Designed miniproteins, single chains. Designs and how they scored, part 95

Each design is a single chain, and the fold is of that chain. pLDDT is the mean over its residues in the fold that is shown.

## One batch from the design tools (miniprotein)

Design m3520
Fold by ESMFold2-Fast:
Structure m3520 (fold): chain A 88 residues (1-88)
Amino acid sequence: SEGEAAFRAGDYETAAKLFQKAIDKDPDNAFAWTNLGQALYKLGKYEEAVEYYQKSLSLDPDNYFARKNLAQSLKKLGKYEEAEKVAK
C-alpha cells in the first residue's frame, strides 16, 4: 500500500497520514491501526503508538506484531512491567 511504501522510505509523517485515511475509511481495519502505531513510534510519539496498538489488539487479539510493538512502545515510556505482560 501507499502507506507501507512511505513507511519503508522512512517518510513516517506521510505514512501516518495514509494509515489514518485507511482507518477513516475502515475503523475495523486492525492492520491499519497497527501500521499507524508503528509510524507514530518512529516519530517518537510513544503514548499515541500505545493507544493505537491497543486499538488494533481490541480488533485482533492474536496479532503478534501489534503485541510485540505495544511492548516496545511501553518500554520507551518506562512501563516495563506492562510491556512484559503484553508480550506474552
Scores: mean pLDDT 86

Design m3521
Fold by ESMFold2-Fast:
Structure m3521 (fold): chain A 82 residues (1-82)
Amino acid sequence: SMAEELYAKAQELATEASRAEKEGNYKEAVELYVEAARLYAQAGLNPFAAHLLREAAKIAREKLGDEELAEKLERQAEQLAA
C-alpha cells in the first residue's frame, strides 16, 4: 500500500539522518529528519513525524545555531500533535 511504502521510505531516511548526525553532518541530518517526518505525516503517523521534527529542531538549535529554523520545526511538530 502507499502507506506501507511511505513508512518504509520514512524509516530509511530517519536511519540516514541518524547516521549523518553521528558523523557530524548536521545540516544533512536536519534535512533528512524533516523529509522523513513529511513522509510519516503523509502515512498518518503524526506522533512519529512530530518526534523527528523535534530531533531536527534540537540539531538546528544546538549544532547549527539556527534558532529561527528550530522554532519553525517545533511549531510544525506541535501542529501535528494537535
Scores: mean pLDDT 91

Design m3522
Fold by ESMFold2-Fast:
Structure m3522 (fold): chain A 88 residues (1-88)
Amino acid sequence: SKADKIAELRKKMEDLTAAQKELEEFMNKSRQLALEKDRKLAEEDEEVGKKEYEQNTAKIDQLRDEMLGIYDGSIKRYELLAKEIEEE
């Protein structure tokens, strides 16, 4: 039925939203650990610590944005599909 299809899509959106939140929390923790490591290096050598900080945080931020963007795209796609089915 339409209701069953909509419920399935909404469940997929819920599961993706939960997974996105877990990923964001994991990435935020990973970023914090990278910051702590690179701050220790900066205390020993400001230039080395700054370079590693910029490289590590840039990589983490890029991966975070890319992966969270994939989840956002998938969630929006399922939302549009559910709305289209409701409007039929």
Scores: mean pLDDT 78

Design m3523
Fold by ESMFold2-Fast:
Structure m3523 (fold): chain A 78 residues (1-78)
Amino acid sequence: MAITDPERLRREMEVGALLTALASYLTAAKQAGDEETAKLAEEGIEQANAAIAAGDLERARAIAEETIRKIKELEKKK
């Protein structure tokens, strides 16, 4: 069995990095009083964590990436 799957480890690292980025966006949004961005980041973190709990790291990554894209689109409208 491929217990030491490099692809699995890479996905775990990618998801961890994306969740760290979302937590940073959430903190910055709360400090700035940006409730829209804060709620978006919070929802993304909750959905990604639910996917991780279900064992679906690819779903967690997709949710985190999509949430970051939405946050960037909100920033671009200024």
Scores: mean pLDDT 80

Design m3524
Fold by ESMFold2-Fast:
Structure m3524 (fold): chain A 92 residues (1-92)
Amino acid sequence: QSDQYYDIGMQLNIQGNYQDSINYYQRSISIDPNNYRSWRFLGVSYNYLRNYDDSIRYFQRSLTLAQQQGDSRGVRISRGMISSSQSAIRRQ
Protein backbone atom coordinates (compact mmCIF):
# COMPACT_ATOMS: atom_id res chain seq x y z
CA GLN A 1 0.00 0.00 0.00
CA SER A 2 1.09 3.59 -0.60
CA ASP A 3 1.16 4.40 3.13
CA GLN A 4 3.33 1.34 3.87
CA TYR A 5 5.95 2.48 1.35
CA TYR A 6 5.77 5.98 2.83
CA ASP A 7 6.41 4.53 6.32
CA ILE A 8 9.44 2.54 5.07
CA GLY A 9 10.73 5.68 3.33
CA MET A 10 10.40 7.63 6.60
CA GLN A 11 12.38 4.99 8.49
CA LEU A 12 15.17 5.06 5.89
CA ASN A 13 15.19 8.88 5.95
CA ILE A 14 15.63 8.86 9.77
CA GLN A 15 18.64 6.55 9.26
CA GLY A 16 20.15 9.07 6.78
CA ASN A 17 19.58 6.67 3.87
CA TYR A 18 18.14 9.32 1.56
CA GLN A 19 18.61 7.49 -1.75
CA ASP A 20 16.71 4.39 -0.59
CA SER A 21 14.03 6.58 1.07
CA ILE A 22 13.52 8.28 -2.33
CA ASN A 23 12.93 4.88 -3.96
CA TYR A 24 10.21 4.02 -1.43
CA TYR A 25 8.51 7.44 -1.66
CA GLN A 26 8.49 7.01 -5.47
CA ARG A 27 6.84 3.59 -5.06
CA SER A 28 4.25 5.16 -2.72
CA ILE A 29 3.48 7.82 -5.36
CA SER A 30 3.27 5.20 -8.16
CA ILE A 31 0.45 3.51 -6.21
CA ASP A 32 -1.20 6.73 -4.96
CA PRO A 33 -0.07 9.86 -6.86
CA ASN A 34 -2.31 11.96 -4.54
CA ASN A 35 -0.25 11.03 -1.45
CA TYR A 36 1.09 14.56 -0.85
CA ARG A 37 3.04 13.40 2.23
CA SER A 38 5.19 11.17 -0.02
CA TRP A 39 5.71 14.08 -2.44
CA ARG A 40 6.73 16.29 0.50
CA PHE A 41 9.26 13.76 1.81
CA LEU A 42 10.67 13.23 -1.69
CA GLY A 43 11.38 16.98 -1.46
CA VAL A 44 12.93 16.60 2.01
CA SER A 45 15.20 13.74 0.84
CA TYR A 46 16.37 15.67 -2.24
CA ASN A 47 16.99 18.71 0.00
CA TYR A 48 19.28 16.61 2.24
CA LEU A 49 21.12 15.48 -0.92
CA ARG A 50 21.48 19.22 -1.78
CA ASN A 51 19.43 18.77 -4.97
CA TYR A 52 17.39 21.90 -4.32
CA ASP A 53 15.77 22.22 -7.76
CA ASP A 54 14.19 18.75 -7.53
CA SER A 55 13.35 19.39 -3.87
CA ILE A 56 11.38 22.55 -4.81
CA ARG A 57 9.56 20.72 -7.64
CA TYR A 58 8.41 17.96 -5.28
CA PHE A 59 7.37 20.45 -2.56
CA GLN A 60 5.33 22.35 -5.19
CA ARG A 61 3.57 19.11 -6.16
CA SER A 62 2.85 18.35 -2.49
CA LEU A 63 1.53 21.91 -2.01
CA THR A 64 -0.91 21.59 -4.94
CA LEU A 65 -2.24 18.24 -3.71
CA ALA A 66 -2.56 19.46 -0.09
CA GLN A 67 -4.55 22.48 -1.36
CA GLN A 68 -6.83 20.17 -3.41
CA GLN A 69 -7.42 17.98 -0.33
CA GLY A 70 -8.04 20.91 2.07
CA ASP A 71 -4.99 20.32 4.28
CA SER A 72 -4.13 23.87 5.41
CA ARG A 73 -1.27 22.60 7.61
CA GLY A 74 0.26 20.64 4.70
CA VAL A 75 -0.01 23.77 2.54
CA ARG A 76 1.86 25.88 5.12
CA ILE A 77 4.58 23.24 5.60
CA SER A 78 5.19 22.88 1.84
CA ARG A 79 5.34 26.67 1.34
CA GLY A 80 7.90 26.94 4.16
CA MET A 81 10.00 24.14 2.67
CA ILE A 82 9.97 25.79 -0.78
CA SER A 83 11.21 29.07 0.75
CA SER A 84 13.93 27.22 2.68
CA SER A 85 15.15 25.38 -0.45
CA GLN A 86 15.15 28.63 -2.47
CA SER A 87 17.28 30.26 0.24
CA ALA A 88 19.69 27.29 0.12
CA ILE A 89 20.18 27.80 -3.65
CA ARG A 90 21.06 31.49 -3.07
CA ARG A 91 23.65 30.50 -0.43
CA GLN A 92 25.45 28.26 -2.98
Scores: mean pLDDT 84

Design m3525
Fold by ESMFold2-Fast:
Structure m3525 (fold): chain A 80 residues (1-80)
Amino acid sequence: SPEERALANVERAIEEIEKIVNDPNATGDELLIAQLLIIAVRAELDWIERNGSPEMQARARELRERVDELEKKIREKIKA
C-alpha cells in the first residue's frame, strides 16, 4: 500500500539519521545531511497523518516523536 511504502521509507531514513547522530566522528557536513533528511521525513509523516488510516496516523505520530528527539541531539552536537 502507499502507506506501507511511505512508512518503510521514513523508517529507513530515521535509521540513516540515527547512524549519523550516534557516530562520535560525524562531521559537520554529515550532521547537515541528517538535518536535510529530517525535513524530508517530516514532509512524509505529514502526508501519512493527513492521508493514512487511524493506525498509520498513530504510527506516524510515534515516528515524529523519534524524529523530534533526533533533531534535538543534532542541535546539541552542532552547539558543542
Scores: mean pLDDT 84

Design m3527
Fold by ESMFold2-Fast:
Formats: C-alpha cells, structure tokens, sequence
Structure m3527 (fold): chain A 61 residues (1-61)
C-alpha cells in the first residue's frame, strides 16, 4: 500500500513527515521509515521542507 505525507522538519540524517496528524522520522540515507509499526520505503528522489512525499509499504515475503 502507498501513503503520502508532508515534510515538516529537516534533520541531519533525514526528515520528519506528518501523515494523518502524526509525525514520523524518515532516514534519508536508507530512504525508510517505520510508520504505525510497519516498514515503508520513500518513493521520491528529492525532498524539501513543506513538500509532499510518497511511501510504499515494504511487504514481508
């Protein structure tokens, strides 16, 4: 499944994304985040403050 959020803060190693009123830390080096206890992969190649980003859930095989 795919989800979208807005970048609210940039950090040294990534950014904070807001999804459905909750904030999550994204690791830009790995392009991953744990959202609601599940692993997601960042789909966007570029990131900037206040921009929308898209994540795809990484399935367990």
Amino acid sequence: STIKGKITKLTKDGFIVEIDGKEYLVNLKTKTAIINGELYQLQDKTVALNEEVTFEKQGAA
Scores: mean pLDDT 83

Design m3528
Fold by ESMFold2-Fast:
Structure m3528 (fold): chain A 82 residues (1-82)
Amino acid sequence: SMEAVMEEFYARMKRILEEIKRIHEEYETNPEISEEEYLERMVRLAEELKRAAREAYEATGDPALARLVEAIEAEIERLRAE
């Protein structure tokens, strides 16, 4: 159902955002984590979020999810340019 798809998307988004926060805090406090490792982890999480949003968009047709996919793709390109 559409509701189940959105519940799954929300749960995945929450998990990814919690992991992003953890990685950011680790990078700020741990000098052993390189910028390269930090950026690789951030790109991986952004790609996971993009996949979740795309799957939700394919199931629901919600244009807000399509815009979210585009925004995440732009952010991934910026991170890869670092």
Scores: mean pLDDT 86

Design m3529
Fold by ESMFold2-Fast:
Structure m3529 (fold): chain A 69 residues (1-69)
Amino acid sequence: DLPTVPGGFRSEKPTSISLDEMTELAVAVVEGKELDLSKLTPEQKKFVESLRDVIAGTRAVAAARAAAA
């Protein structure tokens, strides 16, 4: 049987990041804190960018609606 290599090349792809770390990223994005995206995994970076886009879009729509009212 082939042995499983813990922390091998494949561990770079799966989410080895804890729920706590993801929660901290979400909180930081919601609070508008700057994150060093270059230190994040590609999945985390996309998650952060997606959240920022959603938040920015929501704020922009709310501001436009308020200005139009």
Scores: mean pLDDT 67

Design m3530
Fold by ESMFold2-Fast:
Structure m3530 (fold): chain A 63 residues (1-63)
Amino acid sequence: MKGEIAEVVEDQEARLPRDLTLKKGDKVLILKVVNENFWEVENLKTGERGYVGASFLKVLGFA
C-alpha cells in the first residue's frame, strides 16, 4: 500500500450514498483529502471505498 493508514476512533453510519459505514477500530487507507471535513478512504477489511468524516479518523502513518 502507498497511502497513509488511519484508525477509526468512533463508529460512522453512512448518511449519503458515498459515505462508508465504519466501526471503531477499523483500519482505512487514506486515498484523498477532499476537504477539511471529509476524506476518501478504503476500508482495509472490506475493500470498500467512500467518504468518512475527518473527525472519525486518527492517522497512524504510512502503509
Scores: mean pLDDT 76

Design m3531
Fold by ESMFold2-Fast:
Structure m3531 (fold): chain A 119 residues (1-119)
Amino acid sequence: SIEEKIEEVEKRIKELAENLDSLTPDQALAELERLVKEVKEVIDEAIKNNASDETLQKIANIVYNLLTLLDHFAHTHALTPEQAARLRRIREEVQELAKKVIDMLKSKGITPKFNPIEL
């Protein structure tokens, strides 16, 4: 179900945040790329199936925490030009996903509530 996919993504984001310093930059970027792909699929499924306001709020929180994790990674890790370019592409994709979800919540008159990830 979409709820199971959301729980899995939330767990993987938390695990990545906890283990970020133990991964090489290439390993962290590969996991971020996989997470962004899965979040995009979850958002597309949520839109297609007219997901509940609660489900959309959870997705908004996921996207917000992913942006926070990307900012933390960029600040705490020295990246090669190629790795920095990969991170920029990931960030641009996540920002586009954030706009899509926030615009949907706004269209429903909902103010998103965020539970920030611990870094």
Scores: mean pLDDT 86

Design m3532
Fold by ESMFold2-Fast:
Structure m3532 (fold): chain A 69 residues (1-69)
Amino acid sequence: MEEKFKEALEEAVRTAVEYARQHPDDLEAAIRGAVEAAKRIAEKYGLTPEQLKEIIDAAVRAAVEAYEA
């Protein structure tokens, strides 16, 4: 149970950072891509709504931080 959440979190964060790098001048597109990817990852791993929210929050934060770094 916790292992699936950790793997999903790592995949979502990694994907969000890649979206930010691909859209360095379009933060909105990077955030939208990160959110959609996080939703797909959560469905793939069978996460709860609470876990999905945590994955989305982490992915958005990772994209914003990667963009501003």
Scores: mean pLDDT 79

Design m3533
Fold by ESMFold2-Fast:
Structure m3533 (fold): chain A 55 residues (1-55)
Amino acid sequence: MSVRLLAAMHDAGVTREQLEEAYRLVKEGKLDEAAKRLGISRQAVENIAKVLEEE
């Protein structure tokens, strides 16, 4: 996990398990589902997705 991804996770207030589930959903293009599952804003999911795509 990159330092940027760890920072994004901390800012969004998600656990490692939630991040792993969100990663799967983001890879499937289901950002809205990831936001709903994690209980965070879609903007926060988009920030996590950008960090993941940079890796």
Scores: mean pLDDT 71

Design m3534
Fold by ESMFold2-Fast:
Structure m3534 (fold): chain A 67 residues (1-67)
Amino acid sequence: SKAAETLALGEEAAKKFAELIKKYLGLEAKVTAEVVSDEKARISYEAGGVKGEEIVSKEELERFLSL
């Protein structure tokens, strides 16, 4: 259940991040979230030929979503 909550937060954060990239940079971004533990998700992104990934905590995801 906790892992499912972390994945849900990660998916919402990924969606918001893609929307911000489109809004501010005019780029179509592919952003995905994967749960790595009950408290952490991996966010992977690709936009404009640039790829990256970051491991983020549930607290960081909640903070990002509250912006």
Scores: mean pLDDT 85

Design m3535
Fold by ESMFold2-Fast:
Structure m3535 (fold): chain A 86 residues (1-86)
Amino acid sequence: MTVIVTLTNPSPGAAIAAIGAGVETVLNGGEMESKVEGDTITLTMKNAGEEGIKNAYSAGRSAEASGGKVTITREGDTLTIHMESP
């Protein structure tokens, strides 16, 4: 499964959890790419395992807990999580 996490003005907790998802993906034989544009960080995780997916959801929960907006969409084997701070 491919997981794409986009973070706009992320809280420290959301950013750390998203990076953790990328690290877990790489440690389990997947791939991670990161892109930073202004206040937006995009992490693309290919062949994300269960722990990578769990950490991506954890980042979303952290963003919501800080008053942010989280949008989750799934198309085929691609999961996209978009997180925006207020």
Scores: mean pLDDT 77

Design m3536
Fold by ESMFold2-Fast:
Structure m3536 (fold): chain A 80 residues (1-80)
Amino acid sequence: EVEKLVEEKVKELLKKVKEEYPELSEELEEAEKLPPEEALNRLDKIALELEDIEKRREIIFEVAEITLLRLLALLKEKEK
């Protein structure tokens, strides 16, 4: 269930960012309602607006890892 794993990782990342930046909770809750791809794109845009360079890098890397996982899952499904 790679789709479920991707959804769980997106939800975990959204929760983590929400805990660190409660002021972004409304924006992150809107992202949680989106498909995983759109939620990840929203997170990248949010990360780019953060003043904390290390946190920005962390979020972008986590988004990239989840995106890669999703792409690898789609490739595996297409080969079936």
Scores: mean pLDDT 78

Design m3537
Fold by ESMFold2-Fast:
Structure m3537 (fold): chain A 93 residues (1-93)
Amino acid sequence: LTPEEIAAANLTLFTIAGYLAIQAVKRGLATPEEAAAFVRRVADIVAETLEKHGLTDVAKRVRELGDKFAQALEAGDLETAERYLGEISALGN
């Protein structure tokens, strides 16, 4: 796998995880706090994987957007959370 393929795969998985977190909150299957904690863990793993492969700029963006996304989830602001998820998805294109 090239670094670009590693980035695309990890960002796709983060996008799916983020979508599931939003849906879990909407369905009452997770609290906002639980969903935010999950997203923070995924963001950390994705960022560390990217950093290991020398993709430091993308990793910084994942940490920044992941934190904003988690903060929006914690606040119950699902509209803002969906916007940040879109920005995370765009990093993989």
Scores: mean pLDDT 88

Design m3538
Fold by ESMFold2-Fast:
Order: sequence, then structure tokens, then C-alpha cells
Structure m3538 (fold): chain A 74 residues (1-74)
Amino acid sequence: SLKLDKEVLELANEGARRALEAGGENAAAGSGGALRVIGAAVDSALQGLSVEEAKKRVREEAEEAIEAAKKRAE
């Protein structure tokens, strides 16, 4: 079974929450951003990345997803 590290999951959950907030009433922008952050955590686990590399990927994707959601929401 696919197992995600607890710290990676916590970062992904926080990033997803911030992306949802950044989208505001544009549900597609917010949920799209949240899914990108969650996807980064899942993809890191599927690729067998180290916890530190997975955390880095999730943080970078969260920042990009939040900015994209803001831009899409205007």
C-alpha cells in the first residue's frame, strides 16, 4: 500500500488549505491548487523520494499552486 510520511502529509494539508483560501470564491482555482499540492505528496511517495526531498517538492508546489490560484481568482 502507498504510505505517506506524516510530516509530508501535514505540509500537503497546510498547502492545500492555503491554496483553497487563495482561490476564494473561484472553487476551480482553489480546488485545482489543493489537488496540485496533494498530487506532489502522492507523486513523491510513488517515486520513492526521501522524506526531505518530498517535503521540498510539496513546499515548492504549494507556493506555485497558491500563486496560480491567486492569479486565477484575480
Scores: mean pLDDT 81

Design m3539
Fold by ESMFold2-Fast:
Structure m3539 (fold): chain A 85 residues (1-85)
Amino acid sequence: MAEANELLAKGEDLLVQGKYEEAVKLFEEAIKLDPNNYRAWLYLGLALLHLGKYEEAVEYLTKAVELDPNNLFAQSALDIAKKKL
């Protein structure tokens, strides 16, 4: 969990910098370490939205919503991704 949280923090910093492709790689590694961490799936989906990869964004945001179904932010991001398809 600690290692996954470090990757999430670094990925979030890259997202803020607009380095979406690099952020995706860190979030993918975070998911490998902790596949139940909904934030890793959420942030991966958000990075893919910024890259215009809407089909992949829907896939990963759906997983984030499945892991935390009461998260309105994840649900909103998923709705936006679906509307881009």
Scores: mean pLDDT 84

Design m3540
Fold by ESMFold2-Fast:
Structure m3540 (fold): chain A 82 residues (1-82)
Amino acid sequence: SHPIGELSDEQYEKALAIVLEYFPDEETFYKAGLSAPADAAAEARIVALMKAEAFDELRAFLDANPAAARQLGRLLFLYKQS
């Protein structure tokens, strides 16, 4: 099952808007997500923050850990493929 499968369409759109602040376009973030090495700790934290609708904390986490934006891009890509 998808770890992000609990997201509503509204929560997905909010997460997409945040990730697009870290990438110039949607093609770039999908490519970065597909090529990103697995980071289970970063993915688990991102999923927990999205599930809690803690989007300000998610932005703060990505600001402190810009490489984690790749994990968010990967999760959103996999969500769309489901």
Scores: mean pLDDT 69

Design m3541
Fold by ESMFold2-Fast:
Structure m3541 (fold): chain A 79 residues (1-79)
Amino acid sequence: SLAALTPEERRQLYEEMAKRIEKRAKDELGINVKAKVVETAAGYTVLITVDPSKLTDEDMEKLARIAQEVAREAEARAA
């Protein structure tokens, strides 16, 4: 469970997710995105920064699926 991790382990997990999203976006879509870990009241999240003028709606949908898959994989590893 993500809740069983220390704050440092959670931050590290989200930073690994951010790097994985950037790598998959580059490798699978040819898109350079910046993913940053931010701390919110709900905990850590990954903020993905994109230039919308350089992305199609299809690219945005694929990027969202990559982010969802990476989050799912991270949760499975943390269980």
Scores: mean pLDDT 79

Design m3542
Fold by ESMFold2-Fast:
Order: structure tokens, then sequence, then C-alpha cells
Structure m3542 (fold): chain A 55 residues (1-55)
């Protein structure tokens, strides 16, 4: 089943924290969960790029 908007927001927040921590394994796991939950690769990539740019 696709992720709820609340689950997507939570996973994005956890992914952002992992990016800030330099935890590449955790980033990959959260990104994969977003993709498996129906979030597009383009959306995941844009979010990751925006998070890195904000560091």
Amino acid sequence: APLSPEEVARLKAEMAAAIAAGDHLAVTRYAQRLLDGGVSPEEVARFAAATVAAL
C-alpha cells in the first residue's frame, strides 16, 4: 500500500537527519522506503539535493 502523507513527511525528516549526520546507509534505507511507498525517484532526488544545499 502507498505511504500516507504523514509517513512520507516522517521518512523525509529522518532522511534529512541521516544526511546531516553523514549516515549514508541510513539515507539509502530511508530513500528506498520512500520509493517502495510510491514516492517518485525525482521527488526523492529533489528532496535530497535541497537538504544537502541547506547544510
Scores: mean pLDDT 84

Design m3543
Fold by ESMFold2-Fast:
Structure m3543 (fold): chain A 76 residues (1-76)
Amino acid sequence: MEKLKELKEKLKEALKAGDKKKVLELSREAAELLREQGHTGAADAIEQVIEEAEKQGDPELAGRSTLMILDTVLEK
C-alpha cells in the first residue's frame, strides 16, 4: 500500500517534469508492484497501456493511465 502511494507521487512528479523515460519506468514498476500484491487485473491493464503508448510514441499516455489505475486500487 505505502509503496504504491510513493510510486504514485513519483509518477506525478515525472509527468510534471516531462521525463518520458522516467514515466515509462515508473509505470512498469507500478505494474510489477501491483502484480506482487495480487492486483493482477490492474497490472495487466498497465502493461497493455505501456505497450500501446510505446507504439504511439506517447509515454505520457502510459503515465496518465497508470495514475488512474493506481487511484482505483488505492481506494480498496
Scores: mean pLDDT 81

Design m3544
Fold by ESMFold2-Fast:
Structure m3544 (fold): chain A 64 residues (1-64)
Amino acid sequence: SLEEKIEELRRELRELERELEELEEEVKKNPEDYILAARYAVVKGAVDFLRERIERLERELEEE
């Protein structure tokens, strides 16, 4: 169901947000490390994408 998909994506978002927090701390310790910066950017993009997707699905659910 749509509700089940939203809950699954929320769980994935929580896991990625945790990873992003860990990467933020690593980047702070190594601000000149371009590999860590790139990894942070990728995970940040995934978080932003999932947030947008969840919001879109939640709007769709409200129309039902």
Scores: mean pLDDT 84

Design m3545
Fold by ESMFold2-Fast:
Structure m3545 (fold): chain A 71 residues (1-71)
Amino acid sequence: SMIDEISKLSREFTEALKKGDIEKAKELLEKLREMGVLTDEEMEELKRLIEQGDYEKAIEKLDEIIVRKIL
């Protein structure tokens, strides 16, 4: 289901950031945008947070968006 895929991508995003894989984290945000979970504005805000090294806030913000829109 779409919810299962979103859950998987969210887990992979957290894993990528824990490993410092910024390119993978950005790729996962692009996929969430293509699925309609993220707007372009939300995706760019999350990219800024990860580029600044604020991984905890990026994870929290993505979770907030998913809970608000999907769950």
Scores: mean pLDDT 85

Design m3546
Fold by ESMFold2-Fast:
Structure m3546 (fold): chain A 76 residues (1-76)
Amino acid sequence: DLPTELAEAVSRGDEERAETLIKQAEELGVGDSARKLAESARRLRDAMDAQNSTEAVKAGEELEKAARDLRAGIAA
């Protein structure tokens, strides 16, 4: 479950694990989707830390879209 593991690694600040998962996604041809997911997860974390509900909602929507795109790419 690559999208979930990547989002969790980013949310806890585990950059080494996040890079490993992105490399795995590159081997599957979905590296760009994985990077977008990681960026959305970081933006969500930052918005939550700042208690910025507007940015958190936007980042959450981007994260959900990126997770869908990544899962679709892996399934193809």
Scores: mean pLDDT 81

Design m3547
Fold by ESMFold2-Fast:
Structure m3547 (fold): chain A 92 residues (1-92)
Amino acid sequence: DVLSIVEEAIENGTEETLKTIEELLRNGEVTPDEQGLLSTIMTLIEELLSGQISEEEALKRIEALEKRGTPERYLELLRKAVEKVVEELKNK
């Protein structure tokens, strides 16, 4: 299950999350919706790490996705990824 693999990677940290997403996208065994989710997680992580967006801006993007009818499971993973990056940045 792609979503369970991604959730486990998020819990193991930002570097593991990016590596796992790159591997999943490379092997091509993901649906178009899963590919969209994975690309969104990767973009949010990269923009948060670079300081291009704030935590507030990242959460606002997730709220916009919720308003478009994005599945709750996807929203949960997006929120977990943002929370993990912010946690790691504060502990740096």
Scores: mean pLDDT 85

Design m3548
Fold by ESMFold2-Fast:
Structure m3548 (fold): chain A 84 residues (1-84)
Amino acid sequence: MKGKVNITATEEGHVRAEGIGADGTKFKAEGRADEPLRVTQEDDGALSGEFVLEFPRPMTIEEKVAALKRLADALGAEVTLTRK
């Protein structure tokens, strides 16, 4: 099955993503522009985990969106981006 990921970015600099990869991996990610991106990942029975991605400098909204799109691409998922 094709995966599906929704990415939402707000004017206040909050970025959120949730979805399912092509392999059934479920994940969520959340962070504000000045905060680390937190990612929680569960798969369809192989591996599960949670990660916090911290960068040495604050990331822009665009950089966080790009990182989430890259993650979705790695999971074989279709991306929908909503800006508010």
Scores: mean pLDDT 66

Design m3549
Fold by ESMFold2-Fast:
Order: structure tokens, then C-alpha cells, then sequence
Structure m3549 (fold): chain A 81 residues (1-81)
């Protein structure tokens, strides 16, 4: 199927998801850091996903992949906290 460019509403939802994920993941990362666990790789994954979602030149497939990355990180954070 042909992928259409994301609508402003789809981009707004993705950015809202980023804001929610930031709050949950900051709490998760802080808990792990308090236990002496290095979270730099997970922080880098989150930052790359955010950069893709906020990039106006990103393809719909790239945005979708970034959203999946955020969903996986959130599932992991909810399992650990």
C-alpha cells in the first residue's frame, strides 16, 4: 500500500506521546540510576526516537518505527516500576 504523509493530527498525537513517554521514562531511568545501572543506551534510543518523530522530513515508516521504539521502552519501564 502507498504510505501517505502524516497529517498534522497524527504528528500532534506522536508529539503528545513523546511528552507522556518522557515523564514515565525519566522516572524509570532515575530509579535505575539510583541502583547504579547505566541507562545511557536507553536514553540514547529515546532521544533518537524523539528526533525522528519531531523531524518534518521523516518518512511515515521512520515515524512508525520510532513510535514502536517508544512503546517498547514504556512497556519495559512499566514492568520495572
Amino acid sequence: MAFEKPTPEELAQARADVAGARAELDRYFSELEAKGIDVSEDRALFDRAVAVIEDPEASYLDIGAAQVTLAVLLVVSRKEV
Scores: mean pLDDT 70

Design m3550
Fold by ESMFold2-Fast:
Structure m3550 (fold): chain A 65 residues (1-65)
Amino acid sequence: MPKLKVEIPEEKRAELEEALRRLEEAMERLRRAETLEEILRAIGEVLRALGDIIELELESRRLKR
């Protein structure tokens, strides 16, 4: 399994794991998608999950609410 080289608090680790799980599911749906509409929907889900992961990463660095 790939290891993350970031020291994230336990609370944020749980959120990151959930976001990664959602991303993995969305990517699996993208692989199974056979129509353009299904592909576009799956891409939307992937982008949303990536956005959550990026926001979590940015919060761990400097961003405040």
Scores: mean pLDDT 71

Design m3551
Fold by ESMFold2-Fast:
Structure m3551 (fold): chain A 61 residues (1-61)
Amino acid sequence: SMVEEGLKLVEEGIELLKEGKGEEGGRIASQGTRLLYEAGEFELARKMEDEAVRAAIEAGV
């Protein structure tokens, strides 16, 4: 489903952000949150965006 695909992309993006791959991780996480918004999962998308931002800040990217 679009929700399952979106969550997988966000999780992959966050993992990359934690590894210091800011550009790639940000791109993939953004693709994932976009799918969640398109699926109408607005609250989940905002939560995942917040987690990605925190991961980027903690990794210094």
Scores: mean pLDDT 89

Design m3552
Fold by ESMFold2-Fast:
Structure m3552 (fold): chain A 67 residues (1-67)
Amino acid sequence: MLTPEEVERIFELMNKAHEAISKGNVEEAKKILEELKSFIDSLDVTPAEKARLKARIEALEEQIKKV
């Protein structure tokens, strides 16, 4: 199960990525999403939970392509 600290870190990185995308800062957004993917891969969670989180990251990567 995710700890409260792990959940908070995921929300923090997701919010930072959204902010970078909104500002058109593609390089910053890509770095944040890469850190988020690495963090998720380090988590002791089910493959289904990792897939859900990665799908949200992929949606943000699609938004970056349109900027």
Scores: mean pLDDT 78

Design m3553
Fold by ESMFold2-Fast:
Structure m3553 (fold): chain A 65 residues (1-65)
Amino acid sequence: DLVGEIAVGLIRMAAAVYGAEIEVEFEGDKITLKGEIKTEADREAVEVMKKAAEDLGLEVEVVET
């Protein structure tokens, strides 16, 4: 759907800007952010992506590896 396409685009842009090695998966109304979260910069990037998805009404799950 249109909202999902916009969300994926915004989240990918945020990941690129912060240089985070985070995999983004989208299914229905849910976004999954998966990656190694070890530094403050990694946590900040995840929080930015999470907020963007939540602002669009999506469920967010974070999976740390």
Scores: mean pLDDT 71

Design m3554
Fold by ESMFold2-Fast:
Structure m3554 (fold): chain A 57 residues (1-57)
Amino acid sequence: MKAKQLALLDDEEQKTQQIYSEKEQKALKEGNLKEAEKYLKKKETALKNLDLSKKKL
């Protein structure tokens, strides 16, 4: 049970991290700090929730 739940959370984490990290990195490289901060916060919140779920399983 736990292993299957962790696999699903890992998959979602990879997708979330990839999407927001790419947008964040692009914004940072272009000097768009406000956009980078926006994506960083969304990424951190989503990943933190996933990490907490994984650790508590």
Scores: mean pLDDT 77

Design m3555
Fold by ESMFold2-Fast:
Structure m3555 (fold): chain A 73 residues (1-73)
Amino acid sequence: SRLEGEIQVALALIYVWLAREAIRRGDLEEARRFLERARRLLEEARKLGAPEEELRRVEEAIREAEAELREAE
């Protein structure tokens, strides 16, 4: 359902936040795992019909965090 998709969006954003916190602490392996989880949640949100604007924002947040992680490695 769309509501389930929106819940997956919220969870993906939480995992992006956790990844950024992990990067700040130097826990790069943990950050990678959180971003992998966020990517999976984004895919599920898309399948569940989450709003396109929310999907776009999550994709941008993930890409930004992934770039941050690459710079930290």
Scores: mean pLDDT 87

